Designed miniproteins, single chains, continued (5). Designs and how they scored, part 7

Each design is a single chain, and the fold is of that chain. pLDDT is the mean over its residues in the fold that is shown.

## One batch from the design tools (miniprotein)

Design m16223
Fold by ESMFold2-Fast:
Structure m16223 (fold): chain A 74 residues (1-74)
Amino acid sequence: SNEEKIKELEEKLKGKTEEDPELAELLRQLGDAYFELGEYLRAAVAYHEALKLEPDNEELRRNLAEALAKANAA
């Protein structure tokens, strides 16, 4: 389930630093999982954190924008 996936991702994130090459991808996956649950504000936070690590990632910019648009429409 998305809830189980979120728990696993949060556990993995506890051991990561900003220098870990997997951190941005784990944060993107966390954002995706929250987005699927309709938790758009939490998804936006996760995408924003990933984007801070990968500022040139156009996919993360689009995902963040979509999550914010959905949050504002609710």
Scores: mean pLDDT 84

Design m16224
Fold by ESMFold2-Fast:
Parts: C-alpha cells; structure tokens; sequence
Structure m16224 (fold): chain A 55 residues (1-55)
C-alpha cells in the first residue's frame, strides 16, 4: 500500500489531469520533491488514472 502526503497526492493528481499520464522525468521529479520511491509515484499515478476513468 502507498504512503503519500496530501501534497504529494495533489501534485500527482494535477500532473495526471494535465497530461493523462506521467513521463519518467515527471515521476523522478515528484519522487525527489516528496521523498518517495519512483515506484510509489508511478503506482499512485496509475491508481489515480484508473479512478478518473472509472468515475
């Protein structure tokens, strides 16, 4: 299960809403800024995209 701050989640959501997905560079930047593994950012982006598609 992912452990993300509200700020990290909002930033990932905003990026997914703008671009429909995250590039490798965007994943790295978010991971670095919020102190989370790149795998967690990638997984969170996928879950957010799925939630948008399902909602």
Amino acid sequence: KLKLSDEAEKAIMAAVYRNGSLSRAEIRELARKYGVPESHVSRAARLILEAIAAG
Scores: mean pLDDT 75

Design m16225
Fold by ESMFold2-Fast:
Structure m16225 (fold): chain A 69 residues (1-69)
Amino acid sequence: FDTLLNRGKALAAQGLLDQAIGAYRAALAIEPDNAEAWANLAKTLRAKYKQTGDPALLAEAAEYEAKAA
């Protein structure tokens, strides 16, 4: 789990948002109740929304922010 979470963080820091999303989703497949992974996934989706303007990404981010609580 930690390796996938840390990979996601590193990829997001590099601006590799799609790869970061994949890494966070893989981490959540192992630990679906991990608030940090949900929060980081939501943050990455919001960053991708700023690049693409796709409102579906914003809606998905808001849902995952609720799971991070």
Scores: mean pLDDT 79

Design m16226
Fold by ESMFold2-Fast:
Structure m16226 (fold): chain A 60 residues (1-60)
Amino acid sequence: EEERLLALEKEAVRAYIDGDVDGMRRTIEELRRLAKESTDPEVRARAERMIANLEKVLAE
């Protein structure tokens, strides 16, 4: 699960740098899935924080 979280963090950064709004939205949905499926509270908390940060970027 942690490896997938790291991969999604890298995808989020890449999409942000590229201005890829659709890529950011796809990454948010994958992070939401990971947060829902993960039994590790740290992985869930990190995924939720990243979702919140990406949503703020998309709102601006």
Scores: mean pLDDT 79

Design m16227
Fold by ESMFold2-Fast:
Structure m16227 (fold): chain A 88 residues (1-88)
Amino acid sequence: YTEKAIEYLKKAIELLKSTGNPALEPAIEKLEEAIKAAKEGNYDEALEKAEEAAEILEELKDEIPEEVYEKIQEEINKAITYLELAKE
């Protein structure tokens, strides 16, 4: 489950970077922190960081093309699901 969570977090980061929008850097940083926490087995911290990234993106949703925004949130939600499974 940890490997899948990290894979989806990386996909979200790749999509965010593809926008070229510097306003999205805080969300990228939160997702990178989530990956680090997940690799260390700190799943509660990883979940908090992934959720914080999703919240930042919701506030910035009007700055991102709808299709790209939906894909990013999908990848983050998949990562959250696998992080929760890794905790169980």
Scores: mean pLDDT 83

Design m16228
Fold by ESMFold2-Fast:
Structure m16228 (fold): chain A 67 residues (1-67)
Amino acid sequence: DREGVPVGQVWDDAKTTDEEKALLAAKVLLRLREAGVPEDALERARRSLAESYGVKEEEILEAERKL
């Protein structure tokens, strides 16, 4: 239930941290896209950022859609 369980990671404090990390990763990808990095490389960069930040690629994609 969206009222009973926080969205994001399983930890209570992770919901804000995950969203912030995903948004930061999305901003990095936006900067790379503006610099002319091809979509193939952006896809791999998104995967690497997800691993580095400890968030899911889908969370980064959702943050990217909000930019």
Scores: mean pLDDT 71

Design m16229
Fold by ESMFold2-Fast:
Structure m16229 (fold): chain A 63 residues (1-63)
Amino acid sequence: SAQDYYDEGLAKAAAGDYLGAVNLYKKALELDPNFGEAWRKLGEIYERGGDLAKAAEYYAKAA
């Protein structure tokens, strides 16, 4: 489910695997495009990576 992919993404991010986390959050959003928390987590990762423009796009979708 979208929730299962999101939870797996959280586990990857906690382990420092941000690329794995991004892929899993995107899979969650393929199943549920309205999953605001997954959009928010993508925003946080891109912000941490210094891609502020992409982070802003993802945060806007989380609203």
Scores: mean pLDDT 87

Design m16230
Fold by ESMFold2-Fast:
Structure m16230 (fold): chain A 58 residues (1-58)
Amino acid sequence: MKQELIQKGLELARQAGRAFEAGDWETARRLGEEAIKLLQQAGVPKDEAIELVADAAG
């Protein structure tokens, strides 16, 4: 499993959460989608990736 991709995905998820709190919904959506993609590339199933991103975003 590529741990670097997981770390990057979770960091983007946290940034998505901060963007959402700031009212920047377009940035929040883009960052969230990118985070899910990175987690899937690391071998995380889509449903699990969505849960991890939601948890990290807040």
Scores: mean pLDDT 81

Design m16231
Fold by ESMFold2-Fast:
Structure m16231 (fold): chain A 87 residues (1-87)
Amino acid sequence: MKRVEKLKERFKKLSYEERLKLLGLVASRAIGIALMNNKEDLALKINELYEKTMEELKKNKDNPEKRLAIDFKALDELYKIELEAEE
């Protein structure tokens, strides 16, 4: 199973607040990998994606299904950028 699929399974079991914390950790890890590989452009892209995702989640606080869909989209996009940063 891909790492991102395991994260999605974990996210389904977490509260909104726990998902926010975990998403922040995932984004921070991806930024760290990009910076360690001297890919500052990718680090900025990850930060922009994270900020946009936080804004979308705040707008959808009262819609649990849409929030989970936003989380999953962010995890997929972060995973793609992280793989690009590792190359």
Scores: mean pLDDT 82

Design m16232
Fold by ESMFold2-Fast:
Structure m16232 (fold): chain A 113 residues (1-113)
Amino acid sequence: LDEVLAELEALAAESPPELRWILENLVRGLRGVARSPEEEQPEAAIALVEGIGQMFIDLAESRGDAETAERIRELRDETIARLAAARTREEVEAVLREFAARLAELVRELVAK
């Protein structure tokens, strides 16, 4: 998880203010979930994914990028379903790591084009 957090912080530093703010909120939220009791992690992680996902969907839609908005919706919904099935800290952290990595790819595409 620490490697993903460092990559997200680096991406935030090179991003426009709107993207930087959302990425900083994602990093803070991921650290918050990691500090939560194991039994509360799935619920906390779902709330984080819903919030951050919606922020990026709203940003993509505001830019007229319906394709990126739809890809983020799919990622959000898939991630929430996986988190709802997660039973351990390791499972939650694995799902969040994949979510953060895939979201970072979409953000890089949004920044580059």
Scores: mean pLDDT 82

Design m16233
Fold by ESMFold2-Fast:
Structure m16233 (fold): chain A 92 residues (1-92)
Amino acid sequence: AAPPRILEVKVEAEGNKIKVTVKTDAPAGATVHVRVYDENGELVAEGTAKVNADGTAEIELEVKRPGKYKVEVWVEAGDATSAPKTIEVEVK
């Protein structure tokens, strides 16, 4: 099969939490990986979520400080991985 694709990524800041919503063409049960980097490029948070039957996945990650963050997202389905997507978000 072709590698999975990320179709949409939505990143929202809610207080000190970063909520990531992903839409993908990967099958249900595939793993979404999320890494959060600060303005200096340091990894400050990471997590995974499983793709739902509708092709969506949601994950919430906590950061300790206000600032600009880069959120990197990729999808893993078996032995295949998507190209990563990176989105900037500001925590106030």
Scores: mean pLDDT 86

Design m16234
Fold by ESMFold2-Fast:
Structure m16234 (fold): chain A 85 residues (1-85)
Amino acid sequence: SLTPEELELEARIALLRMEISVLRKIAEKLEDEEKKKEVLKLLEEAEEHLRRAEEAIRAGDLEAARRHIEEAERLIREAKELLEK
């Protein structure tokens, strides 16, 4: 069974993955090909960080998992800011 901290981190990863999925659908509708490419790249990098966070949780490195989640959150915020421009 997951500890409360592991469960919190797993829940954060799941929520961020749902957000990435929504943002990808928005990005696919963009007529600006350069903006679309930039947004999709940020979302791909965020997904890579979430995969690394899951690996860190499995290894028991919760500090590394938290850092990867925070980096994914930063990349998702940058993608959102681009979509608002």
Scores: mean pLDDT 90

Design m16235
Fold by ESMFold2-Fast:
Structure m16235 (fold): chain A 58 residues (1-58)
Amino acid sequence: GNALILQVGKHDAPELYALAEAGREPSEEELREIGEKYGVSPEHARRGYESLKAVLEA
């Protein structure tokens, strides 16, 4: 796990962090909305979620 990923997730992408902490998979629409909000692709948002989930499960 990486504590920096958790801190960045909480601060910069709180929606992805909340989903990962709850163990809920984001929908494609949620990934698009988060991506639009932060200026990243839905695929980039999904990778952020997967990274946060992996750190939280470690």
Scores: mean pLDDT 71

Design m16236
Fold by ESMFold2-Fast:
Structure m16236 (fold): chain A 99 residues (1-99)
Amino acid sequence: MKYAELAREYAEEARRLAREGRGREGGLYAALGGSYASKAAEEGDGERASEAGREAALAGREAALSSETSLEASYAAGGAIAGIGGAVQGGLKAGKKPG
C-alpha cells in the first residue's frame, strides 16, 4: 500500500533532519512515519509497515539525541514512540516469523 512507502519516506527525512541538528522537525517526521506505518499495517501490509515503523523509531531517537533543548528532545522522543507503535502493529499483522 501507498502508506508503507510514505512511512519509509518520512522516516528517511526524519533521519536527515536529525543529522542536521533539527531535532524538533526530525521528531515530527518520525511521528508521521510511525502513523503511516500503522495505517499500512491496518491495510494488511504488515511486513513493510514493521520495517518502516522501525526506521521511524530509529529516526526519532536520532532526532532526540541531536536536540539542543529538552523540549525538542521530548518531542523527538514522542516521534520515536510513534515509530515503535507502527513497527509493533506491522509485526503483529505480519505474524510470527521465527528465524
Scores: mean pLDDT 76

Design m16237
Fold by ESMFold2-Fast:
Formats: structure tokens, sequence, C-alpha cells
Structure m16237 (fold): chain A 79 residues (1-79)
């Protein structure tokens, strides 16, 4: 079983969210709404999941193991 440091990926997702939040607020010229905040949180999670999937695929990890790993990471990021 491939061992990911889930804590590091949670921190990465939070960092991506903060960057997206800052850029979005600068572009809007106002604070984000709760709806926009939820969208940005989802975008940050999707980015991290895509990043991990890309790395594992580049390392020739079997698709079945990639999907199992992504599912576990996705569940961890939802908490």
Amino acid sequence: MLKLNIENYKKFAETVYEWLLDLREKRLGRPVSPEEEAELRQEAKDFVLAFVRGILRALNVPDEEIEETIKKLEEALEK
C-alpha cells in the first residue's frame, strides 16, 4: 500500500485555498461570499487531487492503486 503523508496534503490544500482566496478577493475588489468560499475550497481540493494523481501516474503506479489512494486522500480532505 502506498503511504501518503495525509497531513502534508491537508496543509497543501489549505495553502492553495489561501492563495485562491487572496487572488479572488483582489480580482473582485471585495471579500468572497460564503458560496464563493465553498467553490474555492472545492477548487483547492480538486487541484491537490489532480497533482497527486499526476505524480503517481508519472511514477507508473497502477491505476487501481492510484484511484484507491485518491479516494483516501479525498475523504481526508473532506474532514
Scores: mean pLDDT 80

Design m16238
Fold by ESMFold2-Fast:
Structure m16238 (fold): chain A 83 residues (1-83)
Amino acid sequence: MLSEEEKEAAIEAVTRQMNGEAEHSEVRIGDRVLEVRVGVIKIGSKDMALIVVVVEDAEGRTLRALIVLADLDADPRELIERA
């Protein structure tokens, strides 16, 4: 599970990317790096948001990962807090 500061960073990054305000997000939290990627994928006849949040240590090892498939208009806070 993401820490509270990692969740808040992820919520902000996902919100910005879903609103078209950013293409990529990378946030440093102490000795960790949180990366957020939001892409659009087609599932059947629908376009959906694929949200990937990865937390890596200073050596580039993955500590935590969150992958969410959601509607394009979904609330980022609800998605991240329930994961």
Scores: mean pLDDT 80

Design m16239
Fold by ESMFold2-Fast:
Structure m16239 (fold): chain A 66 residues (1-66)
Amino acid sequence: EKEKLKKKILELIGEILRLIGDEIELERKLKTAEGEEKEKIEKKLKELKEKIKKLKEEIDKLDKQL
């Protein structure tokens, strides 16, 4: 049971790392973006950060079960 939880945590960490990669790319684009394009990227970054936060909360919940 604990081994299955550890494997699930590692999978969630992998998902977070991919999303962080996307976040870094969007932040880089944001530095050169203006007007409507900037607003669109800011909205995507906000959604991405919320998704990462939820995944971290899931990891914390699973870690407490270990």
Scores: mean pLDDT 83

Design m16240
Fold by ESMFold2-Fast:
Structure m16240 (fold): chain A 67 residues (1-67)
Amino acid sequence: MKVEVGDELIADPAAGVGATDEDGNALPKGSRVTVTKVTDLDADTQLAEGIDENGRKVTVGVARAKA
C-alpha cells in the first residue's frame, strides 16, 4: 500500500501500520492519523508524519509486504 500526504491511516501494528506519539508512546489499534508528510525509507517501508484525531503530532511506520 502506498501512503500519500492527505491519507487517513488507522493504527494496526499487525497490518504493518505502527503509530507513535511525540513522546514515543505507541498509539492503540484503531487510532486515526491524517498524513502531513511522507518519507520513503526503502521499497517496502515508509515513514509518515501526521496529526491524530486530537491534533497531536504523530509518526507512523508503514511496512509493505513484498509481493
Scores: mean pLDDT 75

Design m16241
Fold by ESMFold2-Fast:
Structure m16241 (fold): chain A 60 residues (1-60)
Amino acid sequence: SKLVERLKKLGAPDHVIKAAENLERAIKLLTEQGKTDSPIYKSYQKALAKLEEWLKKKEG
């Protein structure tokens, strides 16, 4: 994913990269299960958006 590649380019630790991969996978699985209205799905999407904003600031 673009997010994981951006983390790798910034030299993020392996545990952070793995956490991002797990987050994206969890969102995909919840979407496939139709659980997009769950609090956990909304929480994961919010975490993903926050991580993308953080990356944008670090890259700029």
Scores: mean pLDDT 81

Design m16242
Fold by ESMFold2-Fast:
Structure m16242 (fold): chain A 61 residues (1-61)
Amino acid sequence: ASDEEIEEGVALIQLAVAKLLANKGDYDGAIETARKALESPNPEVRAQAKELIDELEKKKA
């Protein structure tokens, strides 16, 4: 597998973990984890991470 494929897989796992943390009420941990997914080479994954961060910041405020 290429480095790009590995980075994509890691970013998808980070998004899944961020959603699980958010469901448990750990908004700080979820935002931190989702920010890691912003480094994904896939623009769709980055867009999902940005949407999740924005939603969680609004719930936290």
Scores: mean pLDDT 79

Design m16243
Fold by ESMFold2-Fast:
Structure m16243 (fold): chain A 55 residues (1-55)
Amino acid sequence: SAADERTARLLLALAQHEIRHHGLPLEEAVRLIREASRAENIPEALTERVIAELR
């Protein structure tokens, strides 16, 4: 849905910000994305796209 896509984009932006500006390890960012996506009921396909874009 459009709401899921907006949430996925926000999670990507936040993860990229934390990695670039606060030194968050990639593996930790992936773990946090999976946890947040689960809590927000984001489809697995969108979650995997966000994770792929962090690589």
Scores: mean pLDDT 83

Design m16244
Fold by ESMFold2-Fast:
Structure m16244 (fold): chain A 59 residues (1-59)
Amino acid sequence: MRLVLRGLSPSALTDVIDKFGGTYEVVDDFTLEVTVPEEKRDDFIKAIRERSGGRVTIY
């Protein structure tokens, strides 16, 4: 599953992406394009929102 994360520095999110077996590409200083397994998508979104305090927008 491909997702776009915007609103927080990439370095703050990379450990969460790695934990979920995902890969990422840095688009800019506040934007990541992320691929995670579909079965982990909902848990991943929850983890990103928790890590970011709700500051990350997910597309």
Scores: mean pLDDT 80

Design m16245
Fold by ESMFold2-Fast:
Structure m16245 (fold): chain A 59 residues (1-59)
Amino acid sequence: AEKQALLDELAALNRTIRAYEAAGKEVPEELKKRYQETLRKLGELIHAEMDADAAARAA
């Protein structure tokens, strides 16, 4: 499922960012942008799926 793939990506990005911070290293800007973009996409997908599922289950 696309939603699960985005969740897995967020978890992986979060762990990588945390590892950089824990090591006292600067988190690459690309990782921060990727995290925000993935979070945005996940939110959009969840909203769209919830609306579609509600409509389908109303039948």
Scores: mean pLDDT 77

Design m16246
Fold by ESMFold2-Fast:
Order: C-alpha cells, then sequence, then structure tokens
Structure m16246 (fold): chain A 66 residues (1-66)
C-alpha cells in the first residue's frame, strides 16, 4: 500500500539520521518493492524515486562505496 511504502521511507530516513546505513538501505529496498506494486502510476513513480534516492544516499555513506 501507499501508506506502507511511506512508512518504510520514513523508517529508512530515521536510520540514516542514526547513521545505521545498512538498516536504512534495507528499509528503502523494502519501500521500493512495495512502491513497484502501487497501481496509481503517479504515486508509484514518486514512491519509487524516493526509495531509489534513499538507497543512493545510504550507499554513499558506506565507507567502501565510491
Amino acid sequence: SVEEAEKLLKEGAEALKNKDYEKAIEYFERALEIAKKIEDESKRENLILAAKTGIKDAKEKVPYIP
């Protein structure tokens, strides 16, 4: 659901603030999986973009990712 994807995006953002980057990636990847199943195209694309942005941000904080 849209609400579940938004909840996972929020949890990912909290994990980023806590510097728990691996946990943040996990939450954002779960949000991405749910977002892909949203039937409303506009909501789906917005949630996919937010999840992908979160994954990118979290991965850039992991020490061995260039």
Scores: mean pLDDT 80

Design m16247
Fold by ESMFold2-Fast:
Structure m16247 (fold): chain A 60 residues (1-60)
Amino acid sequence: MVDKKRLEAEILEALGRMAAWLGDNELAIRQYEKALELYREIGDEEGARRAEELIEEVRA
């Protein structure tokens, strides 16, 4: 059974990637931060780490 919060986190991660590609780094960071929070809530350590890396890449 797929956790709904995991699907929401994956969608937010995808939206963040699209925002970054369009040059909206502020929107990208906000979407990644929401995805990170959801990954942490469900205990998805791999997803949380990936979201943190994506935030740092956009900030760099």
Scores: mean pLDDT 82

Design m16248
Fold by ESMFold2-Fast:
Structure m16248 (fold): chain A 84 residues (1-84)
Amino acid sequence: ALEKGLQALSEGKYEEAVEHLEKAIEEDPENLTALLGLAEAYAKLGKYDEAIEYLEKAREIAEKNGDEAAVRTADAAIERLKAE
């Protein structure tokens, strides 16, 4: 699920990426890569509210795990999407 979702993102198949990444999150709700990828897919589809929601979830999990790089990535993406 995760690998197929990331592959679909790289190919610009954003709706297909959403389907695969949602399944990855169903299997592992704390999968930061899947949460960040799903947020990117929603942003590319113009669904900024959904993108921000998943970025906020990723940020919370990253904070709990001490993943400062993922926290910064999520914060930067949230600020960018709120400006649009």
Scores: mean pLDDT 81

Design m16249
Fold by ESMFold2-Fast:
Structure m16249 (fold): chain A 67 residues (1-67)
Amino acid sequence: GSMEERAKELGKKYAELLKEALESQGLEVEVEYEVIDGKKIKITYTVEGETYEKTYSVEDVERFLKP
């Protein structure tokens, strides 16, 4: 649905921004995103061999991407 498509687009954009921000600091980083229930965004990121997971609402990610 439209909400799931929006969640995928936002998840991809946020994952790319997070990866670029961390790599710009000289860190080895992998970032993945997954849409849950068509409306939540799970971000999994590995920094220097340690893996972290966070789940956000579409609204939270929109706020992170605003000026």
Scores: mean pLDDT 81

Design m16250
Fold by ESMFold2-Fast:
Structure m16250 (fold): chain A 82 residues (1-82)
Amino acid sequence: DAEAAVEALRRQVERARRGLEEGIDSTSLASLPPEERERFQAEVVLSIAAMLTSLGKLYGSEEEAEALRRVTEELRRRVEAR
């Protein structure tokens, strides 16, 4: 179910964001197990890359940026409806 997949992705992004906020303290980042730290860092990097890609497309290609915005809005609408 696409709706369930979007919800799972949203939860992963939310976990990565919270981990970033809590992990901004270098002590917390250093004390995380290597596996967890690498996972959080990878998820954070992917989230940042996605945002930068969106911004890059907004300045480089308006058509692609508009398509991405429409997809994002549809995903948000589905998540918000449930």
Scores: mean pLDDT 54

Design m16251
Fold by ESMFold2-Fast:
Structure m16251 (fold): chain A 69 residues (1-69)
Amino acid sequence: DDLVKVVGDFVGKPEELKKAVEEKNLDEVNKLFEEAKKKLEEQAPSEEAKEVYSKMVNTLKDLLISYIE
């Protein structure tokens, strides 16, 4: 649905995230979010941006996991 699409686009791997959600593969969901978090933190223009990105990734992960279960 829209949540999975928006989150998938945010983490940069929409098809992989959709498959993990459909399979209820929480390990893969966690892996995709950890990869996205690392990539965003490495690309962040400042330390403040890194903190914001980290919080956004964690919030979206928690929302998606709640949606799957």
Scores: mean pLDDT 77

Design m16252
Fold by ESMFold2-Fast:
Parts: C-alpha cells; structure tokens; sequence
Structure m16252 (fold): chain A 71 residues (1-71)
C-alpha cells in the first residue's frame, strides 16, 4: 500500500497543480488533522484562502482513499 504522504502529494497536484515539498505536505497534514482554518493554512503556506480550501479538500480525499486501501 502506498504511504499516505504520497497519496496526499498526488491529490494536491491533481486538485491545485501545486508541487509541495515533503515538509509542506507534512505541515498541511498536521494542520488539517487538528482542524486548522483555511486562513491558518493560507498564512502558514503563503497561499490564498481559496487555494487553502482546495488543499484541505485534496488532503481529506487522500486520507479517505488511504483508509480504504489500509482496511
């Protein structure tokens, strides 16, 4: 089964076209996991609030996919 990090990176790329570093993806995963707002994510990563919302959607989708594969 692929690592969650790889699934998240691919989901982000498909949703936004952004290529984030491993560190940025890990930061995003931690923030989404703790329920961070779109504003907090936007500020942390230096992106727009709209892009942050798309990144959160991509991360949630990737987590759901990973959980389905890991079951």
Amino acid sequence: LPPLLELVREAIRRETGLELSDEQVLTLLQMVGRGASNEEIARRLGISRATAARLKRAVRRAIEEYEALAA
Scores: mean pLDDT 80

Design m16253
Fold by ESMFold2-Fast:
Structure m16253 (fold): chain A 92 residues (1-92)
Amino acid sequence: SLSPELQELLKRNPGSVLGLAEALLERARELLAKPNPTPFQLQQAAHLYLMAAELYAHVGRPDEALAALDEGLAFAPDNEELRAAKARLLAL
């Protein structure tokens, strides 16, 4: 199941779920490529990784979903939403 935010994004961009997931990953990486990202930018990046992982899982790409969550957790190891999403994915 997708969050309401992702459902609205998909309604506006019905052509490629994978393309949207890749765009969210690139935006997260751009935020983290800054030499001193702010706490707000780190929180935004974590949320973008979570959204990308949800999209990958939705289209049956669990390996890519797990990779996105692990990449996010490398920068935000105590992020509860990323940890919870990874636990749910591994329980499938």
Scores: mean pLDDT 83

Design m16254
Fold by ESMFold2-Fast:
Structure m16254 (fold): chain A 87 residues (1-87)
Amino acid sequence: LIEEAARLILRAGILLGTGTEADLPEVLAALEASDLREAAEQARANAELAREMAERAAAAGDEEAAARYEEVARLLQEAAELLERAA
């Protein structure tokens, strides 16, 4: 569950240009050291922000950015649910 959540968070980071696949051990270690309920809440908040960014991009006519942010929101929402289950 924690490893699956780490992979989803990493995929979201890669889509946003803030991470690479080489960062998986660091993301996993950070989650294992964290309060999983707090981590889940943070992932959920970030999913909501990504959803807002997707709507803004769509309104601006940037369909590629809108699709990217929508995927980020989906990944982070799924990660939050896995982290809540692991807690």
Scores: mean pLDDT 81

Design m16255
Fold by ESMFold2-Fast:
Structure m16255 (fold): chain A 65 residues (1-65)
Amino acid sequence: DEALREEVRRRLEEAERRAVALYLETGDPQAGQAAFAAEVERIRAWLVERGLSEAEATALVEELL
């Protein structure tokens, strides 16, 4: 589903922007990395809620990362 792929890409781009902003604000690259990882987990959970399996959600996120 192209619309689903586009929404995941949009959410990943937003997560990256927020993680970079946090890193710039705190000076802590690990804080930014942890924030990004948490958002990736939220995207995976959202995909599972939409009917994807855990494996399918993980594969889609990794493909679009």
Scores: mean pLDDT 83

Design m16257
Fold by ESMFold2-Fast:
Structure m16257 (fold): chain A 92 residues (1-92)
Amino acid sequence: MDDESLEERKKELEEEKKKLEEKIKELEAKPEISEEDKKEIKELKLEKEIVEGLILMIEGILRIEKIREGKIKPENEIEEKIFELVEEAKKK
């Protein structure tokens, strides 16, 4: 697997998350929050949740790859089972 491209994609998503967090912070720091600002904050928070979900998925993939390479051990039975399923799929 190409974990280098996944690491780069994760960095891009982490930067996007930081931009979203900063924008939300700036809007929430206003002494008077308009209805337009509230709508924008809601939309930015939803986009941030999507980005966070993508980061978590990439982290999971990278963890499985590192476990497979022997760099780290599975932390739980779910990670171990996923690793076994991925290896089984590769046999075919």
Scores: mean pLDDT 75

Design m16258
Fold by ESMFold2-Fast:
Structure m16258 (fold): chain A 107 residues (1-107)
Amino acid sequence: DPAAEREKRLLEYRIKRYKSMTPEEIEKEKENGAKLAGGFAREAMEKGLSAEEARELARESGLHPDIIESVEYAVENSKTPEEAEELARKLMEEKFEEELKEIEKLL
């Protein structure tokens, strides 16, 4: 299965990358992801974009799927740009923590 083989290679790449990183570098990547998701969600709401339009903008910007999903959900489920920023940050941090736990189980 070519799709399953690609997923396996991506997972192996992530495991190798995390093994080569310091705890400080891992924390910075978590922060960068949260800031990127939060900033995009806030800006999208400030511009009056829908969740679908925000998703498309994030996708066109080449952002990671987890960031795209966090932005879409935050815009859909928030009433203000500030709420969208906070929600997108929390979602991205939770996704990062779940991925890290999965990687740790495979070590």
Scores: mean pLDDT 83

Design m16259
Fold by ESMFold2-Fast:
Structure m16259 (fold): chain A 76 residues (1-76)
Amino acid sequence: GLEEAIRLAEEAKRAAEEGDLERARRLVEQAKSVASDNPMVVRALEEALEALEEGDLERAIRILEGTIKLAQMLQS
């Protein structure tokens, strides 16, 4: 659910901030799986994966931050 997706996205953001691209990618894929019923959150996580694939850590972190906020709003 969204609570788990938020936790995983927060962990992915920390991994990206530490430069651990492989861990960040795995955590985003896990977040995408548990958020599969929320298409807006899935789309945002897919954009984060694209940024990670391009090695754009700053962009990936910003997208993950926005995704966390979006998921929190949808959980309310």
Scores: mean pLDDT 86

Design m16260
Fold by ESMFold2-Fast:
Structure m16260 (fold): chain A 62 residues (1-62)
Amino acid sequence: SLIEEGKKLIEEAKEAIKKGDYRTAFEKSNQALILFLKAGADVELIKEAEELGTEALKKATA
């Protein structure tokens, strides 16, 4: 499902942040956000994807 695919992308984004790969984290979190929005996912999942993307962007530009 789109929701399960998005959750996998969230886990990949978290791992990318741990490795300092902020570009990959930003891309994966944005892909997850798009999938969650298309699927009508819970607000918590949408929020998590948005927050991960924001974190990745801030760390990339620090």
Scores: mean pLDDT 86

